# Designed miniproteins, single chains: the designs that were tried, part 71

Each design is a single chain, and the fold is of that chain. pLDDT is the mean over its residues in the fold that is shown.

## One batch from the design tools (miniprotein)

Design m2447
Fold by ESMFold2-Fast:
Parts: C-alpha cells; sequence; structure tokens
Structure m2447 (fold): chain A 78 residues (1-78)
C-alpha cells in the first residue's frame, strides 16, 4: 500500500536518526526483531535526506518491506 509507505517514510524522516542507528535497526526489523528504535542522538534536519538515501542503498529491494515493518512497530507500540 503506497499510502502506508508514504506515511512511514515521513515518520522515519521525523525520527532524525543517525545513519548507523537506522541501518542497524532496519537490519533487526528485517531479521524478525520487531523492536522500537533506540535514539541517543538526533541529526539536523538538513542531514535527513542523505541518511534516507544511505538507508535506501543499504536495503535496496527490501526498503518497502522495512517501511511496512516500521509502520507495524509504530502501530503496536503504546
Amino acid sequence: DEEILEIAERLLEGLRAPEEVLLAWADRLLSGELVPIELSELIPNEEVPKVLEALKKHLGERYDEFLKLFYEVLKNTP
């Protein structure tokens, strides 16, 4: 569902997570570890597009799968 993917990507941008944290967390979600992201630091908004580009390159064809898992984690977190 394209609408869910667009919502998930906007929420992901809002996290302002560092590249290494996002990549590690994405790998965990895709391995079946449905855990919330742990953020110790936030990046500036200006750096968010570069981090998302790195994430898309890291995940390749699995990027949309990751966004769906991310959305499910957010939906099921109180």
Scores: mean pLDDT 80

Design m2448
Fold by ESMFold2-Fast:
Structure m2448 (fold): chain A 64 residues (1-64)
Amino acid sequence: MSIREIRKKYNEGKATIEDLEELIKWLEEQLARHRAAGNDVAARWAEHEIQELKKKLEEMKKKE
């Protein structure tokens, strides 16, 4: 499954716990790359998205 498909599912409210875990993993890899490249704006954006997804994942795990 592509990250683009997972993002689309998330935006449509159809993402599974596994989808969110894969998306978080990919974003953490992107964050590391942005930090290594000195791209502060992209790194901050990735950090924010990771935090929001982790909150959503915790909510889903508590309910399911």
Scores: mean pLDDT 79

Design m2449
Fold by ESMFold2-Fast:
Structure m2449 (fold): chain A 70 residues (1-70)
Amino acid sequence: SPEEKAKEILAVLKANPPKTRDELGEKLGAALRELGVTEEERTDVLSALGKLAVESDAPEIIKKALGGFA
């Protein structure tokens, strides 16, 4: 489901936190591709990811960038 994929993406980003917004974009794009996120579910996955990131203990760069999708 979109929520399950969002949880996996957040776990990957928390394990190897991006240092810049560009690096975040690269890691996010790679994770979306690896998990087979389709165009149809992308908005739902990103929205769930943003909500999870804001509520998590993730670094501020992740919360600020991904929170915008919530």
Scores: mean pLDDT 79

Design m2450
Fold by ESMFold2-Fast:
Structure m2450 (fold): chain A 89 residues (1-89)
Amino acid sequence: SIKEEAEKYFLDNLEKAVDYLSSLTEEERKEFMEKFYKTLKEEFGEEEAEKIMEILEKVLNSKDREEQLKLMEEFYKKLIEAVEKKLKS
């Protein structure tokens, strides 16, 4: 399924995701975060969007690569949980 393919792709590319986010300037990070928060809020509601964004902010503010990778995995898992919760509603 598309979900299983997306899950495998993301897990195989966690390092690339961290590298991409770490390459962004402060201005690009702000723009990315604002656009992403708006999308999450529209899809999952404010409460879930805020929880997901908190994890992503921790990724961007971390200076330790190992911590960033662990937080990205948590971000991914939280995003999947939000999708599953929406589908059950």
Scores: mean pLDDT 78

Design m2451
Fold by ESMFold2-Fast:
Structure m2451 (fold): chain A 85 residues (1-85)
Amino acid sequence: MSDEQIEEIAEILNKLSSNPDVEVEIEGNTFTITTSTNPETFEFTKKLIEKLKEIPDVEVEEHGIIYTITLHLSEEQLAKLRSLL
């Protein structure tokens, strides 16, 4: 994964966490995103999740309003990502 892709992931995650109706939880290399049943918030979240799905080494699992994102990154890449959040 390139530095530009790590920066793109950080930008998307920061956009998600900036929305008060979206909860972002971080545990190691896994991000749990809980969105709202509000249509505007749901579509906002869905659009950003679709961008994440286009990035290599990003795995997304969907359970209704809950998205589990697993990042298949090295420890150095994860440290860089965390520094950008």
Scores: mean pLDDT 82

Design m2452
Fold by ESMFold2-Fast:
Structure m2452 (fold): chain A 95 residues (1-95)
Amino acid sequence: SSVREAAEEAQARVRELLLRAGVPEDAAEAIATEVGNSILSAYQRYKKGASVEEAVEEAVRTTEEALRRHAPDASEELREELKRLVGEEVRKLLA
């Protein structure tokens, strides 16, 4: 499935980015999993009538919440990069 493959690829990229930034493996896996699930959820909402913008905002919000929960000491730069990556992946999936 192209949607599942896109979510899995985004999850893998988020995990690698977090690990390179020094986030512990358990936290990186938890955040990456929540991001992958949020992308799948955003796609489902879009198919049920949500706008692309609403779907992107929901996925980005979920990413921010996961970062606060699992990596509260993450830099502002890392948070912004992850939010950008997730937003771009959702937009690509829905366009």
Scores: mean pLDDT 86

Design m2453
Fold by ESMFold2-Fast:
Structure m2453 (fold): chain A 68 residues (1-68)
Amino acid sequence: SHMRELARRTLARIWEEAAGDPSAVAALIRERLARGRAGSSEEDRAFLEQVERMAEAGRAAARELAEA
């Protein structure tokens, strides 16, 4: 999938830039999602769509573990 490939490449770059810092990862993802919502590029939009799908599944688990 073109969308998954673009998202994977973007996430890999974010991971490298963040150097394993979860807060930095979250901030970079948030920036990219904002760009996707603004329609900056097809790559940014593809990343937004893929991350939102993955985040929905992970968010359910995270809420049970991290939120009261």
Scores: mean pLDDT 70

Design m2454
Fold by ESMFold2-Fast:
Structure m2454 (fold): chain A 83 residues (1-83)
Amino acid sequence: SREDVEQALKDFEQLTDKVVAATEAGDVALGQRAIAALDEDIKGLEELLKDPSLSEEEREALERFLALAKEAKARIEAVLAKL
């Protein structure tokens, strides 16, 4: 479980780096689709975090994913703003 969370976070960061690089290279449509998907993910994670029955471990994992999703969105938006 914990190792699976760490791997998923790493995979997410690697995917974010690839999307950022592709968007910088001119795939504006990919960057825009990624932002739309991240907006849905952020909303879903914020809704999940309202559940008072979450364990400390589950809450920590969801908060870490939320932080990464927000950072990914900001990085892609920054790239699109320069194009």
Scores: mean pLDDT 89

Design m2455
Fold by ESMFold2-Fast:
Structure m2455 (fold): chain A 71 residues (1-71)
Amino acid sequence: SAEVSELARAALEAIRAGDLAALRRHVAQLREKMDRTTLLAVLHELLEEARRLGNEEAAAFLEGQIREVQE
């Protein structure tokens, strides 16, 4: 959906801006709106961007989210 695409884009922008609080809010909304399989794909894309930018705090947060969703 357009809303989900906007939330995913906002999460990417939060990683690029170093805004961990915004990233947490956007990921929480994605978790409420997406099915597990699609959510995992999006979380892995966000994690790759965090790692590419060297944002260790965002990467650690996203790794935790992926583990929780996969459980």
Scores: mean pLDDT 87

Design m2456
Fold by ESMFold2-Fast:
Structure m2456 (fold): chain A 66 residues (1-66)
Amino acid sequence: GDKEKANNLLALAVSHAGAGDAEGALKAAQEAIKAGATPEELRNAGVAAEKDGNLEAAKGIFELAE
């Protein structure tokens, strides 16, 4: 996988979540999976989205980490 691309897409997912864009966050997280993001990295992104107050994005990202 492309580790740098996966990490950049996870950061993009968290940024979308922080902006209130749950749909954009989930799309970026799905692209991160295609780039080789691990379930652990997705869970970390979900925790970041939760801390930013976007519970819908956090829930969706955690579901993708299964």
Scores: mean pLDDT 85

Design m2457
Fold by ESMFold2-Fast:
Structure m2457 (fold): chain A 92 residues (1-92)
Amino acid sequence: MLEELRRELEALIEAAEAGDTEAAREHAYRAARLLAEIERTGDEATRREARRLADEGMERLKEVLAKLPKEKQEAVLRAIGEGIQRAAEELA
């Protein structure tokens, strides 16, 4: 689970750096689903590590997005939000 989360967060960052909105949406969706699963099924240590990976991933994501043109940054952020929204709806 944690290795899968790390892989999806890394893929999300790579997609964001490339300005690939479709890939960013998909990897954001998968990362959000993994985070929710870890929160439900993981022990305290696993949940804490997952939150740490997500926080680290978000800081790296902000850094790569800041290097994109504003219009591309907004498009990628919208795609990420859509991926997270879809995961939340499916897990309700």
Scores: mean pLDDT 87

Design m2458
Fold by ESMFold2-Fast:
Structure m2458 (fold): chain A 69 residues (1-69)
Amino acid sequence: SEELKQKAKEYIREKTRDLLAETTDPERRAQIKGMTDEILAMVDAAKTEEELETVLDQFDAAVDTLRRR
């Protein structure tokens, strides 16, 4: 569903803005931006709601990993 994909992209962009607001290191900021672009492309490539949920789970795991470093 295009509507679900748009909601997923909004969620990803909002979480990325929050993460960037917490991050001062320029190299880490670049990594966050690169990860976000990749995840947004994966959202566009998702064919089912299950695939979309998997992409969002991967994004949440990546955000958690970046916050631990």
Scores: mean pLDDT 84

Design m2459
Fold by ESMFold2-Fast:
Order: C-alpha cells, then sequence, then structure tokens
Structure m2459 (fold): chain A 80 residues (1-80)
C-alpha cells in the first residue's frame, strides 16, 4: 500500500510541468504532505518516510510546492 502510494505520487510528479521551490515553500509543502498522509491513516513513521521520498522526488524533477501537494492529494483519493 505505502509503496503503491509512493509510485503513484512519482508518476503524477513526473507528468507535472517544471517549476521551482524556495526553502520556505519546501518546508511548507513537507508539512502539508505529512499532515495529508496522517489524515489518510498513515502512522507518524510511515508519513515521515513517504514525505521524505516525495520531497526528494519534487527536488529531483524540479516541481513546485503546489504541484507536489496536489499529486499527494490525488494519489490518496485514488488509492485510499
Amino acid sequence: MVEELVEKIRELIKKAKPGKMTVTELQRAGREVRELLKKAGLSDEEANRVTAEVMDLAEKYGKTAEQVVEAVRKAIEELL
């Protein structure tokens, strides 16, 4: 389940248009992603791990905070 969620988020992030995040936007996106995952039923440990992977993917593919948060929200809606 967690692995499938990460893979879906990766697909959505890859398909989004390129953008950039400031350090402040990165911090806010990380907090929002973690909160969404916890509300979806993930444990604190799982939410922290998935958030770290998602933020790494966002930096790797050069995506905005808004795109990352939206990708996580859509993946949760489709899989959970």
Scores: mean pLDDT 78

Design m2460
Fold by ESMFold2-Fast:
Structure m2460 (fold): chain A 71 residues (1-71)
Amino acid sequence: MTGLEIVEALLEKIKEEGESLSEEEVKNFLMEDLGLSETEALAAVRELKELVGFPLTAEKLEKAIEYFRSK
């Protein structure tokens, strides 16, 4: 799964639920809903923390999408 796919899935989750996501909620979503290993989920959480910070909002995830599209 690419970083772009992860960020798009998280943005869809926020749009459906209408709330921000904590660091723990993101880790759990990546493992339980997207099937990532704990190591992969922790790596993705670290990258998002450095890029936009927590809690995640729709605005922060839109910023992250632009970053991944520029790569």
Scores: mean pLDDT 81

Design m2461
Fold by ESMFold2-Fast:
Structure m2461 (fold): chain A 59 residues (1-59)
Amino acid sequence: APELTEEQLAYLVEKQNEGVRVAARTGDVEAARAIGEEANRRLGLSQAQAGAALAAAGL
């Protein structure tokens, strides 16, 4: 998995948490998924790479 800076990892976590909150509050799973995918694209990560980076950080 690519090594993320502390700021990039915090950004990824924040956006994934935002997506989870959107899905929980609105039921719009597609909007939640799009938030996560856009965050991954901005960091140059695939979904698998993002997941691996979060796991490596103990998240």
Scores: mean pLDDT 77

Design m2462
Fold by ESMFold2-Fast:
Structure m2462 (fold): chain A 107 residues (1-107)
Amino acid sequence: LDEILERAIERITEAAKRNDLEGIRRTVEETLAELGRAGVSEEVLEELREEFERILRLYEAKDIDGLRALRRELWQRMIENEDDPQRRTALSLALSTASALIQSLKS
């Protein structure tokens, strides 16, 4: 899972540097498919898809404060799901994505 996450974050960061929203969306869909093949449950994948849609809406709106608030929410949810490794991994990916997009908007 860590390799899938690292690759996804790298691709999202590069697409964000180019302001390539379609590239970000494509990377998200490809990553969800890879996580599904790696055995992540449909329930966790649907939660992650919903989080990515929230992140992308805030990014499109250039809402840095909204992204920071969502990142804090995702961090709390990771703590609450300490005993669920798949959900923690999915939330970690969403959190890292939000962080990368915040940095892109600040640059």
Scores: mean pLDDT 82

Design m2463
Fold by ESMFold2-Fast:
Structure m2463 (fold): chain A 83 residues (1-83)
Amino acid sequence: DKAKAEFEKAKAQAEEYFKKAVEAKAAGNYEEAIEYLKKAQEYLIKALEAWGEITGDKEKVEQWKAEVKAWAEGQIAELKKAA
């Protein structure tokens, strides 16, 4: 129950920071977009950790955390090209 609440909270924060990153990118504020994307990654990782507590599937969670890090790295590299 607490893990589910933590998952929902972290997921909502990840979505909010991702939205801010998209808005900053649209405004041409690429450095700000990168910082918001880093925050979105941080909260998405936290959501995955809480998901692992709910499901007990630690191995799958570690795989998804690695995928999130790779995704964020690629997005940041693209934003740096645009800046």
Scores: mean pLDDT 84

Design m2464
Fold by ESMFold2-Fast:
Structure m2464 (fold): chain A 75 residues (1-75)
Amino acid sequence: SMAERATEEVRRLGDEAAAQARAATDVEEANAIGLEAMRRMLEIARESGHEEVFEAAREAARRLGAIIAAKLAAE
C-alpha cells in the first residue's frame, strides 16, 4: 500500500541519516544532517496522509535527536 511504502521509505531515510550523523565529525554537521532528514521524512508523511507514516517519522526524529545530544555531550 501507499502507507506501507511511505513508512519503509521514512525508515530507510532515518537509518541512513542516523548512520551519517554518528559518523559526523562535529555537532554542527550532525545537526545539519538531522534537520535535512527530518524535513524530508515530514514531507513524505504529509504527502502520504497516514498516521503510521507520521509515527515512523517521529520515531526516526527521536533517534536523530539522541545521536545529536550524545555528540553535544561529548563536546
Scores: mean pLDDT 87

Design m2465
Fold by ESMFold2-Fast:
Structure m2465 (fold): chain A 89 residues (1-89)
Amino acid sequence: SDLAARLLAALDGHAAQTDRVLAELEAKGDYESAIALLERTIAELRQLAAYVRTLPLSPADRAAVLARIDALIAALEARLAELKAKIAE
C-alpha cells in the first residue's frame, strides 16, 4: 500500500540521518550524547511499532513494516552495546 511504502521510506530516511549524527558524535568522542541518541531512537521505534499494529494495513504490509522496525532496533541495540563497552574501558 502507499501508506506502507511511505512508512518504509520514512524509516530508511530516519535510519540514514541517525547514522550520520552518530558518526559525527563518535568522531568527536561524545559517547554520552551518542548513547542518549541511541536510547531515545530505540524507544521511539518501539512506540512506532505499537502504533503500526493499530493501523488498518494488510497483514503482509504490516509484517513488512514491523520487520523493518525490528531490524532497525536490533542494529541500534548492537551499536549501543558496543558504545557502552567502549566507555566501560
Scores: mean pLDDT 89

Design m2466
Fold by ESMFold2-Fast:
Formats: structure tokens, C-alpha cells, sequence
Structure m2466 (fold): chain A 85 residues (1-85)
């Protein structure tokens, strides 16, 4: 249910989500799926923590993203930093 997804994202990011933001997240999810082999490789070869691996993957996603998608990645990165504090 799209409405449930928007509600969960609003709770996680602390701001209301609209359809445009959801579409941007879907595009980022597709990009993340394309990066699955790289994520596997990082998990196999890195001694980094799960948080460090996720942050490195988000940075790589940012490099492959449009400015609008980068804004969403910044929000997700900020949420992860807040949870780790």
C-alpha cells in the first residue's frame, strides 16, 4: 500500500512525503538494486561496520544520482547519522 509506505517514510524522515518524493525513492531503490554486486563485494572485502558500509553505499548512490535524488539521499544519510548518535 502506497499510503502505508508514505506514512512510514514520513515517520522515519520527520517530514511529510508526497508522490514526487516517493517516485524519487523508487528510482533510488532501482539504482541501489543495480549496485547489489558492489554491496556484496564491499561486505566480502571490508572490515568496516554495517553503518560504515551503508554510508559508503549511499555516497556511491549520490554519485550516480540526479540533484533531486541526491537531496533524498542527504535526508536518508542524516536520518542514519541521527540513529547512530
Amino acid sequence: DEAETLEQLTAVLGRPFGRAELEGIRALDELAQEMRPEAERMGETSSASSRELVLALLEELRARSTPEQQRLLDLLTAALERLAA
Scores: mean pLDDT 64

Design m2467
Fold by ESMFold2-Fast:
Structure m2467 (fold): chain A 113 residues (1-113)
Amino acid sequence: MSSEELVERAREAGKKLLSKDEEKAKEGAKELVELVGSEDPEAAREAGAALGAAAASTDEKVALIGAEGILEVAKSENPRARAAAAGMGAGYDKIKDEKARELAKEAHKLGSE
């Protein structure tokens, strides 16, 4: 895919993540997790920003889905994706939801290995 197509996919996945439909929101998170590992730096940045913003959300469901996505990125075999997850998880102290905060903290630890 072109850089423009990958960035658009990241934006659409971010919209899905904010869906009131939990299943659709989880699909969005899964797409963003894959895109954080992209070789396209703009698409990877857009996807990481969307997951980080979600984890910091005041909506508990959005925060949990975002933080779970960041943790999945931290488990990636792609070292660039793991490094991005460590960076996203470094802000865990700013996450309001307790469970989402713990997930982001674990992602920071795992991604830093």
Scores: mean pLDDT 83

Design m2468
Fold by ESMFold2-Fast:
Structure m2468 (fold): chain A 81 residues (1-81)
Amino acid sequence: NAMEKANKLEEEADKLFDEGVKAFEQGRYDEAIRLFREAAEKYSEAGELYKDIDPQKDRELAIKDTAARLLAVGAEVEKEL
């Protein structure tokens, strides 16, 4: 059941993303970097499962993946300040 697996991966990624935002706001930049990267990987995996089933959902997950990766870079920059 590819759709069920993809939905679970997106839910896991959303949770990791939220935890990453919380870590970032608390100045826990190493934790935020890890959490955002883990979220991006799960969004990417979920998108791949939707690729031939729901191309719109695949594009939405690609946007979430990109956002998580950008926030990981932002946390790397903040850590150096």
Scores: mean pLDDT 88

Design m2469
Fold by ESMFold2-Fast:
Structure m2469 (fold): chain A 71 residues (1-71)
Amino acid sequence: MSPLEQVKETGELLLSRLKSLKDAGAPESFLQRLRDASLRNLRGLMKELDIPEEEAKRILEEFKKRADEIL
């Protein structure tokens, strides 16, 4: 699996988890902390995989947008 595929798969798993927990009635404060932790996780993964900074920024903005649409 390519580095970009790993990041994409991880992002989808994190978004799926966020949606499932929201649908299950998790508190907003918990969901916001999980969103922030997920963003830190993606940043760390992209740094570890040497994803270019401009591309990493675009991936993070897309993740934020989709997470905000879920929350």
Scores: mean pLDDT 84

Design m2470
Fold by ESMFold2-Fast:
Structure m2470 (fold): chain A 58 residues (1-58)
Amino acid sequence: MELTPEEAQRLVTEEEAKKYGYPELVGLSRLDMYVNIAYDKEGKEAAVKRRKELEEKL
């Protein structure tokens, strides 16, 4: 997924959180949302990799 610096820092909306199936992620940064989703789906190693990939694109 492509993530701009502005999108990475944007707070997750209720609509966006529901779209991804994680209503509890409302109010987190979009970057943190994607990292948390990776952790839940694929574990800690995937979450660490995802954070680095997103940070490198910023």
Scores: mean pLDDT 74

Design m2471
Fold by ESMFold2-Fast:
Structure m2471 (fold): chain A 110 residues (1-110)
Amino acid sequence: SMDEELAIMREIIDDMLNHPDAFPFAYPPDLSVLPRYLERVPQPVSLETIRQMVDSGEIRTLDELEAAVEQMHANVLRLTPEGSVLRENAEALYAKFKERLAEARAALAS
């Protein structure tokens, strides 16, 4: 049901926000510190932004949640060199998201 899917999406995003590697992706970037961020990432998406989209009903399904998190992951790939600690932390966070998403899909299919 939509109510079960909403509750599960909230649990997933809240778990991601509480992940130890989440802080660089948790909140919108400070453009006063990173003035060229928008030149490389025209559509910034943070975990907090995704949480707000879930709460507002802009994200209504697990598929829409996945699309938003994949956009955030793609943005990280544009900003971080391969082999950097920040890239490794982002990949670990994304892998954990994919695990939680698979579990959520299995639970809703029952």
Scores: mean pLDDT 77

Design m2472
Fold by ESMFold2-Fast:
Structure m2472 (fold): chain A 83 residues (1-83)
Amino acid sequence: KEEVLQLLEQARATLEQERDKISPEQYERILSLIDSAIKMVEEGKLEAALELLKHARELAIQAGLSEVAQLLDQAIEAVEKEL
């Protein structure tokens, strides 16, 4: 639980730092998915969190945000270990 939340907060912070590399619409959509996933993890809804994180990862890859995508991959693995 704590590891997943730390990885998601780091992904969120990295997304904010790399904001200038993507469109405002791409930024808002990826951020929304990460924020929703954080809420689902906090509520113990791990399956819902996993689906949101998979979508966020795909968008990060398509946007060329390699560091965000890597952090999201680590968060996905951590969630899957808790299922």
Scores: mean pLDDT 85

Design m2473
Fold by ESMFold2-Fast:
Structure m2473 (fold): chain A 92 residues (1-92)
Amino acid sequence: MKVVFELIRDGRIAEVESKETKTPEEALEFVREALERARRSGQPAEIYVQTEGSQADAEKLAEQIREMAKALGLRVSVEISGNTIKARAEPG
């Protein structure tokens, strides 16, 4: 799985990080770090996760991302296109 994190400032990409992960757990840990950074900065973040599994695996991972963002007090929208998950997290 490949995870890409983009921190948005003034409508522009301010920071970009990417990580290749072997497990959903590693992907979720990187997503958590990205969401915590967005929360601390007060800036929106876009996160892309390229999965290697089925659409059902992508749906499960997307739900875990939604729960994680809500636990951090972020407003989140998560969309799935094939095996790609796009999450946008915004400060409340």
Scores: mean pLDDT 81

Design m2474
Fold by ESMFold2-Fast:
Structure m2474 (fold): chain A 69 residues (1-69)
Amino acid sequence: REEARRLAEESREELRERAAAAGVAPGDAPPPPRPNEELLREIGGVLRDLGRGIDRMIATGEAPAPGSL
C-alpha cells in the first residue's frame, strides 16, 4: 500500500515536471481531482480490455491486430 502510494506520488511528480517543461500553467487545463476509487475503477476497465486483447492473441497465436504491432 505504501509502495503504491509512493508510485502514485512519483507519477504525479513526473506529470508535474512534464507540464512545467511544456510551459503549461497548473491552472490552465488541469485534470479534475479524482479520488483513488475512481482511478481504480478506470484502471479496472483498462485492465479488462487489455486482458481481452491478450486472450485473443494467445488463443489465435497471431491475432488479426488493428494494424500496428
Scores: mean pLDDT 61

Design m2475
Fold by ESMFold2-Fast:
Structure m2475 (fold): chain A 78 residues (1-78)
Amino acid sequence: MNKVLIDIGFLQLKKYVEEKTKDLPEEVRKAILDWLDEQRKKMLEEADKHEFSPVELTEKLEALRKELDQRIAEAKAA
């Protein structure tokens, strides 16, 4: 069940990135999406070792969104 919630969270983050980066070059969008997919794989590996609490999972997803916002802002400023 925990892994399903992680997948749903990352699907929402992927859609968010696609919407926020639609005006950016494909290479930049791909780099951000590839980074996000790597973070998804790491979180799924952690989920195999222990179950996340709802608070822990929410905090991890919020931290990822903040980092995505920074990465997108940097890409737009470059």
Scores: mean pLDDT 80

Design m2476
Fold by ESMFold2-Fast:
Structure m2476 (fold): chain A 86 residues (1-86)
Amino acid sequence: MLSKLPLKEQLRLQLEALIEKVKEAVENGELSEEDVRSLAAGVLVAKEAGLVEEAERALEAMAEALGVSVEELRRMGREFLEELAK
């Protein structure tokens, strides 16, 4: 029972679900700084996979929900990816 949707469509739906999850976690106060960094890193990976517009929209939505800048989220995501590469 694997999804028959194209990969791009599956990734878009995953990004939409991620945005909603982030909003819910922020409202509940459940999102740690490390969680934010890991989620931002995931969006940056999706951008590298070719979902540039969808990833930028996801970063903007996360920035709005968290009350931070898109630039700060990009920085946090990059730092998290660099830590994982060690």
Scores: mean pLDDT 74

Design m2477
Fold by ESMFold2-Fast:
Structure m2477 (fold): chain A 97 residues (1-97)
Amino acid sequence: MEDEIRRLTEEALASTDPEEVIRKIDEIVRIAEEDPSSIKEAARGLVEIARASTDREVLEKVLEGLKRLLKIAPDDIETINFLIGGILDVIGLLLDM
């Protein structure tokens, strides 16, 4: 599943179509919701997508995904801190638009 998340992340980063990127974000989040052990890899991919994007809808979709992953995250301080950091990074990007 981590290999699938990485592939989806790379496909999203290569796409210039915001709708395609949003579909990849939804798929990454879905995989992590089905396999919580993949949450950290999914969060990394989502943050990479957000940092590469200039599209508000993509950034908002990443923020939604990270918040969903935070609700199901294991009791692991490293994973929780990474998710919180990612959420704050994406909020910063949205405010700078």
Scores: mean pLDDT 84

Design m2478
Fold by ESMFold2-Fast:
Structure m2478 (fold): chain A 55 residues (1-55)
Amino acid sequence: SSNLEKLIEEERRTVEELRAARATLEPGSLRETLLQLVIGSTEYMIERLEEKLKA
């Protein structure tokens, strides 16, 4: 559905914004590590949503 496609697009934009924010942080810092975990979980969710869209 178009609504699911829009949600996937919005989440992809969120990941890009989070990656940009992560790039401003000190490598190996706790903040960078936590942000990496959030990015990873969001990317995992996007993959699950894309699978549902294709099914």
Scores: mean pLDDT 85

Design m2479
Fold by ESMFold2-Fast:
Structure m2479 (fold): chain A 100 residues (1-100)
Amino acid sequence: MITDEQKEKLIELLVKLGVPREVAEKIANAFKDNPELLGEPDSKVAKRLGVSVSNVRLAKLAIRFIQAVEANPNMSNATIARWLGVSVSTVSRLRKLLGL
């Protein structure tokens, strides 16, 4: 389940990653109101929200990252990278964008 605080962090992180604010707000609101969308195929979510598949994929990565760092603030970048299926450099960049 996504909290209001996590939703606001998701919007800000997506905007810093180059997603237009309108699109970021649309996706973040949808994920909060319908958590099951996180388990739906990216193409299905993109079609329902009228956004790109790439923006959905990025938003799913961003919210999983936010939830991982909140659950374990002291978790290594390498461990988070393994859980998210991304590079350590990507995790380092995401932490920097959130001011962590």
Scores: mean pLDDT 85

Design m2480
Fold by ESMFold2-Fast:
Structure m2480 (fold): chain A 66 residues (1-66)
Amino acid sequence: MVDKIAEVAAELSKAVKAGDIDKVQELTVKLLELLKDYPELRDIVNESIEKNLSKSEIKKRLEEAL
C-alpha cells in the first residue's frame, strides 16, 4: 500500500510541475482511492504537500506513519 501511495504522490508532484492537468486529475483520483482505507494517511499527505516536502520526504513520512 505505502509504496503505491508514494509512487502515485511522486508522479502527481511531477505532473504538477509539468503543468499536465489531465495527468494531475487522473493521479489525484488514484491517490484518493488508495487512501480510502487509510484516512489518517490523507492528513499526512496533505501536510507534506503544504510543507512543500520532496518525494523522498513524502515516502519517508508515509513509511513512518504505519
Scores: mean pLDDT 75

Design m2481
Fold by ESMFold2-Fast:
Structure m2481 (fold): chain A 88 residues (1-88)
Amino acid sequence: MSEELLEVIREGLRDGSPEKLERAGEAARKLYEAKDEKSLLEARIALGDRLIELADELIAAGVEVAEAEAAKARLEAERARLEAELAK
């Protein structure tokens, strides 16, 4: 069950469509209600990875470069923290 919910989240983040993102949000809520801390950490890492990818796309396109670089740095720091928590 938790792995299926994680896959829905990863698929939604990869696809990026509003419909898939809404389903990813529902899956994340189910993991939260189940108090599945490990799966929630993995979902947060997957979200961070997608946001970093989007920041890289903005930087490459020359859109909001300074803001995107600052956001990417913060997201990378948070990702490292979540990975450390997952390793405990």
Scores: mean pLDDT 79

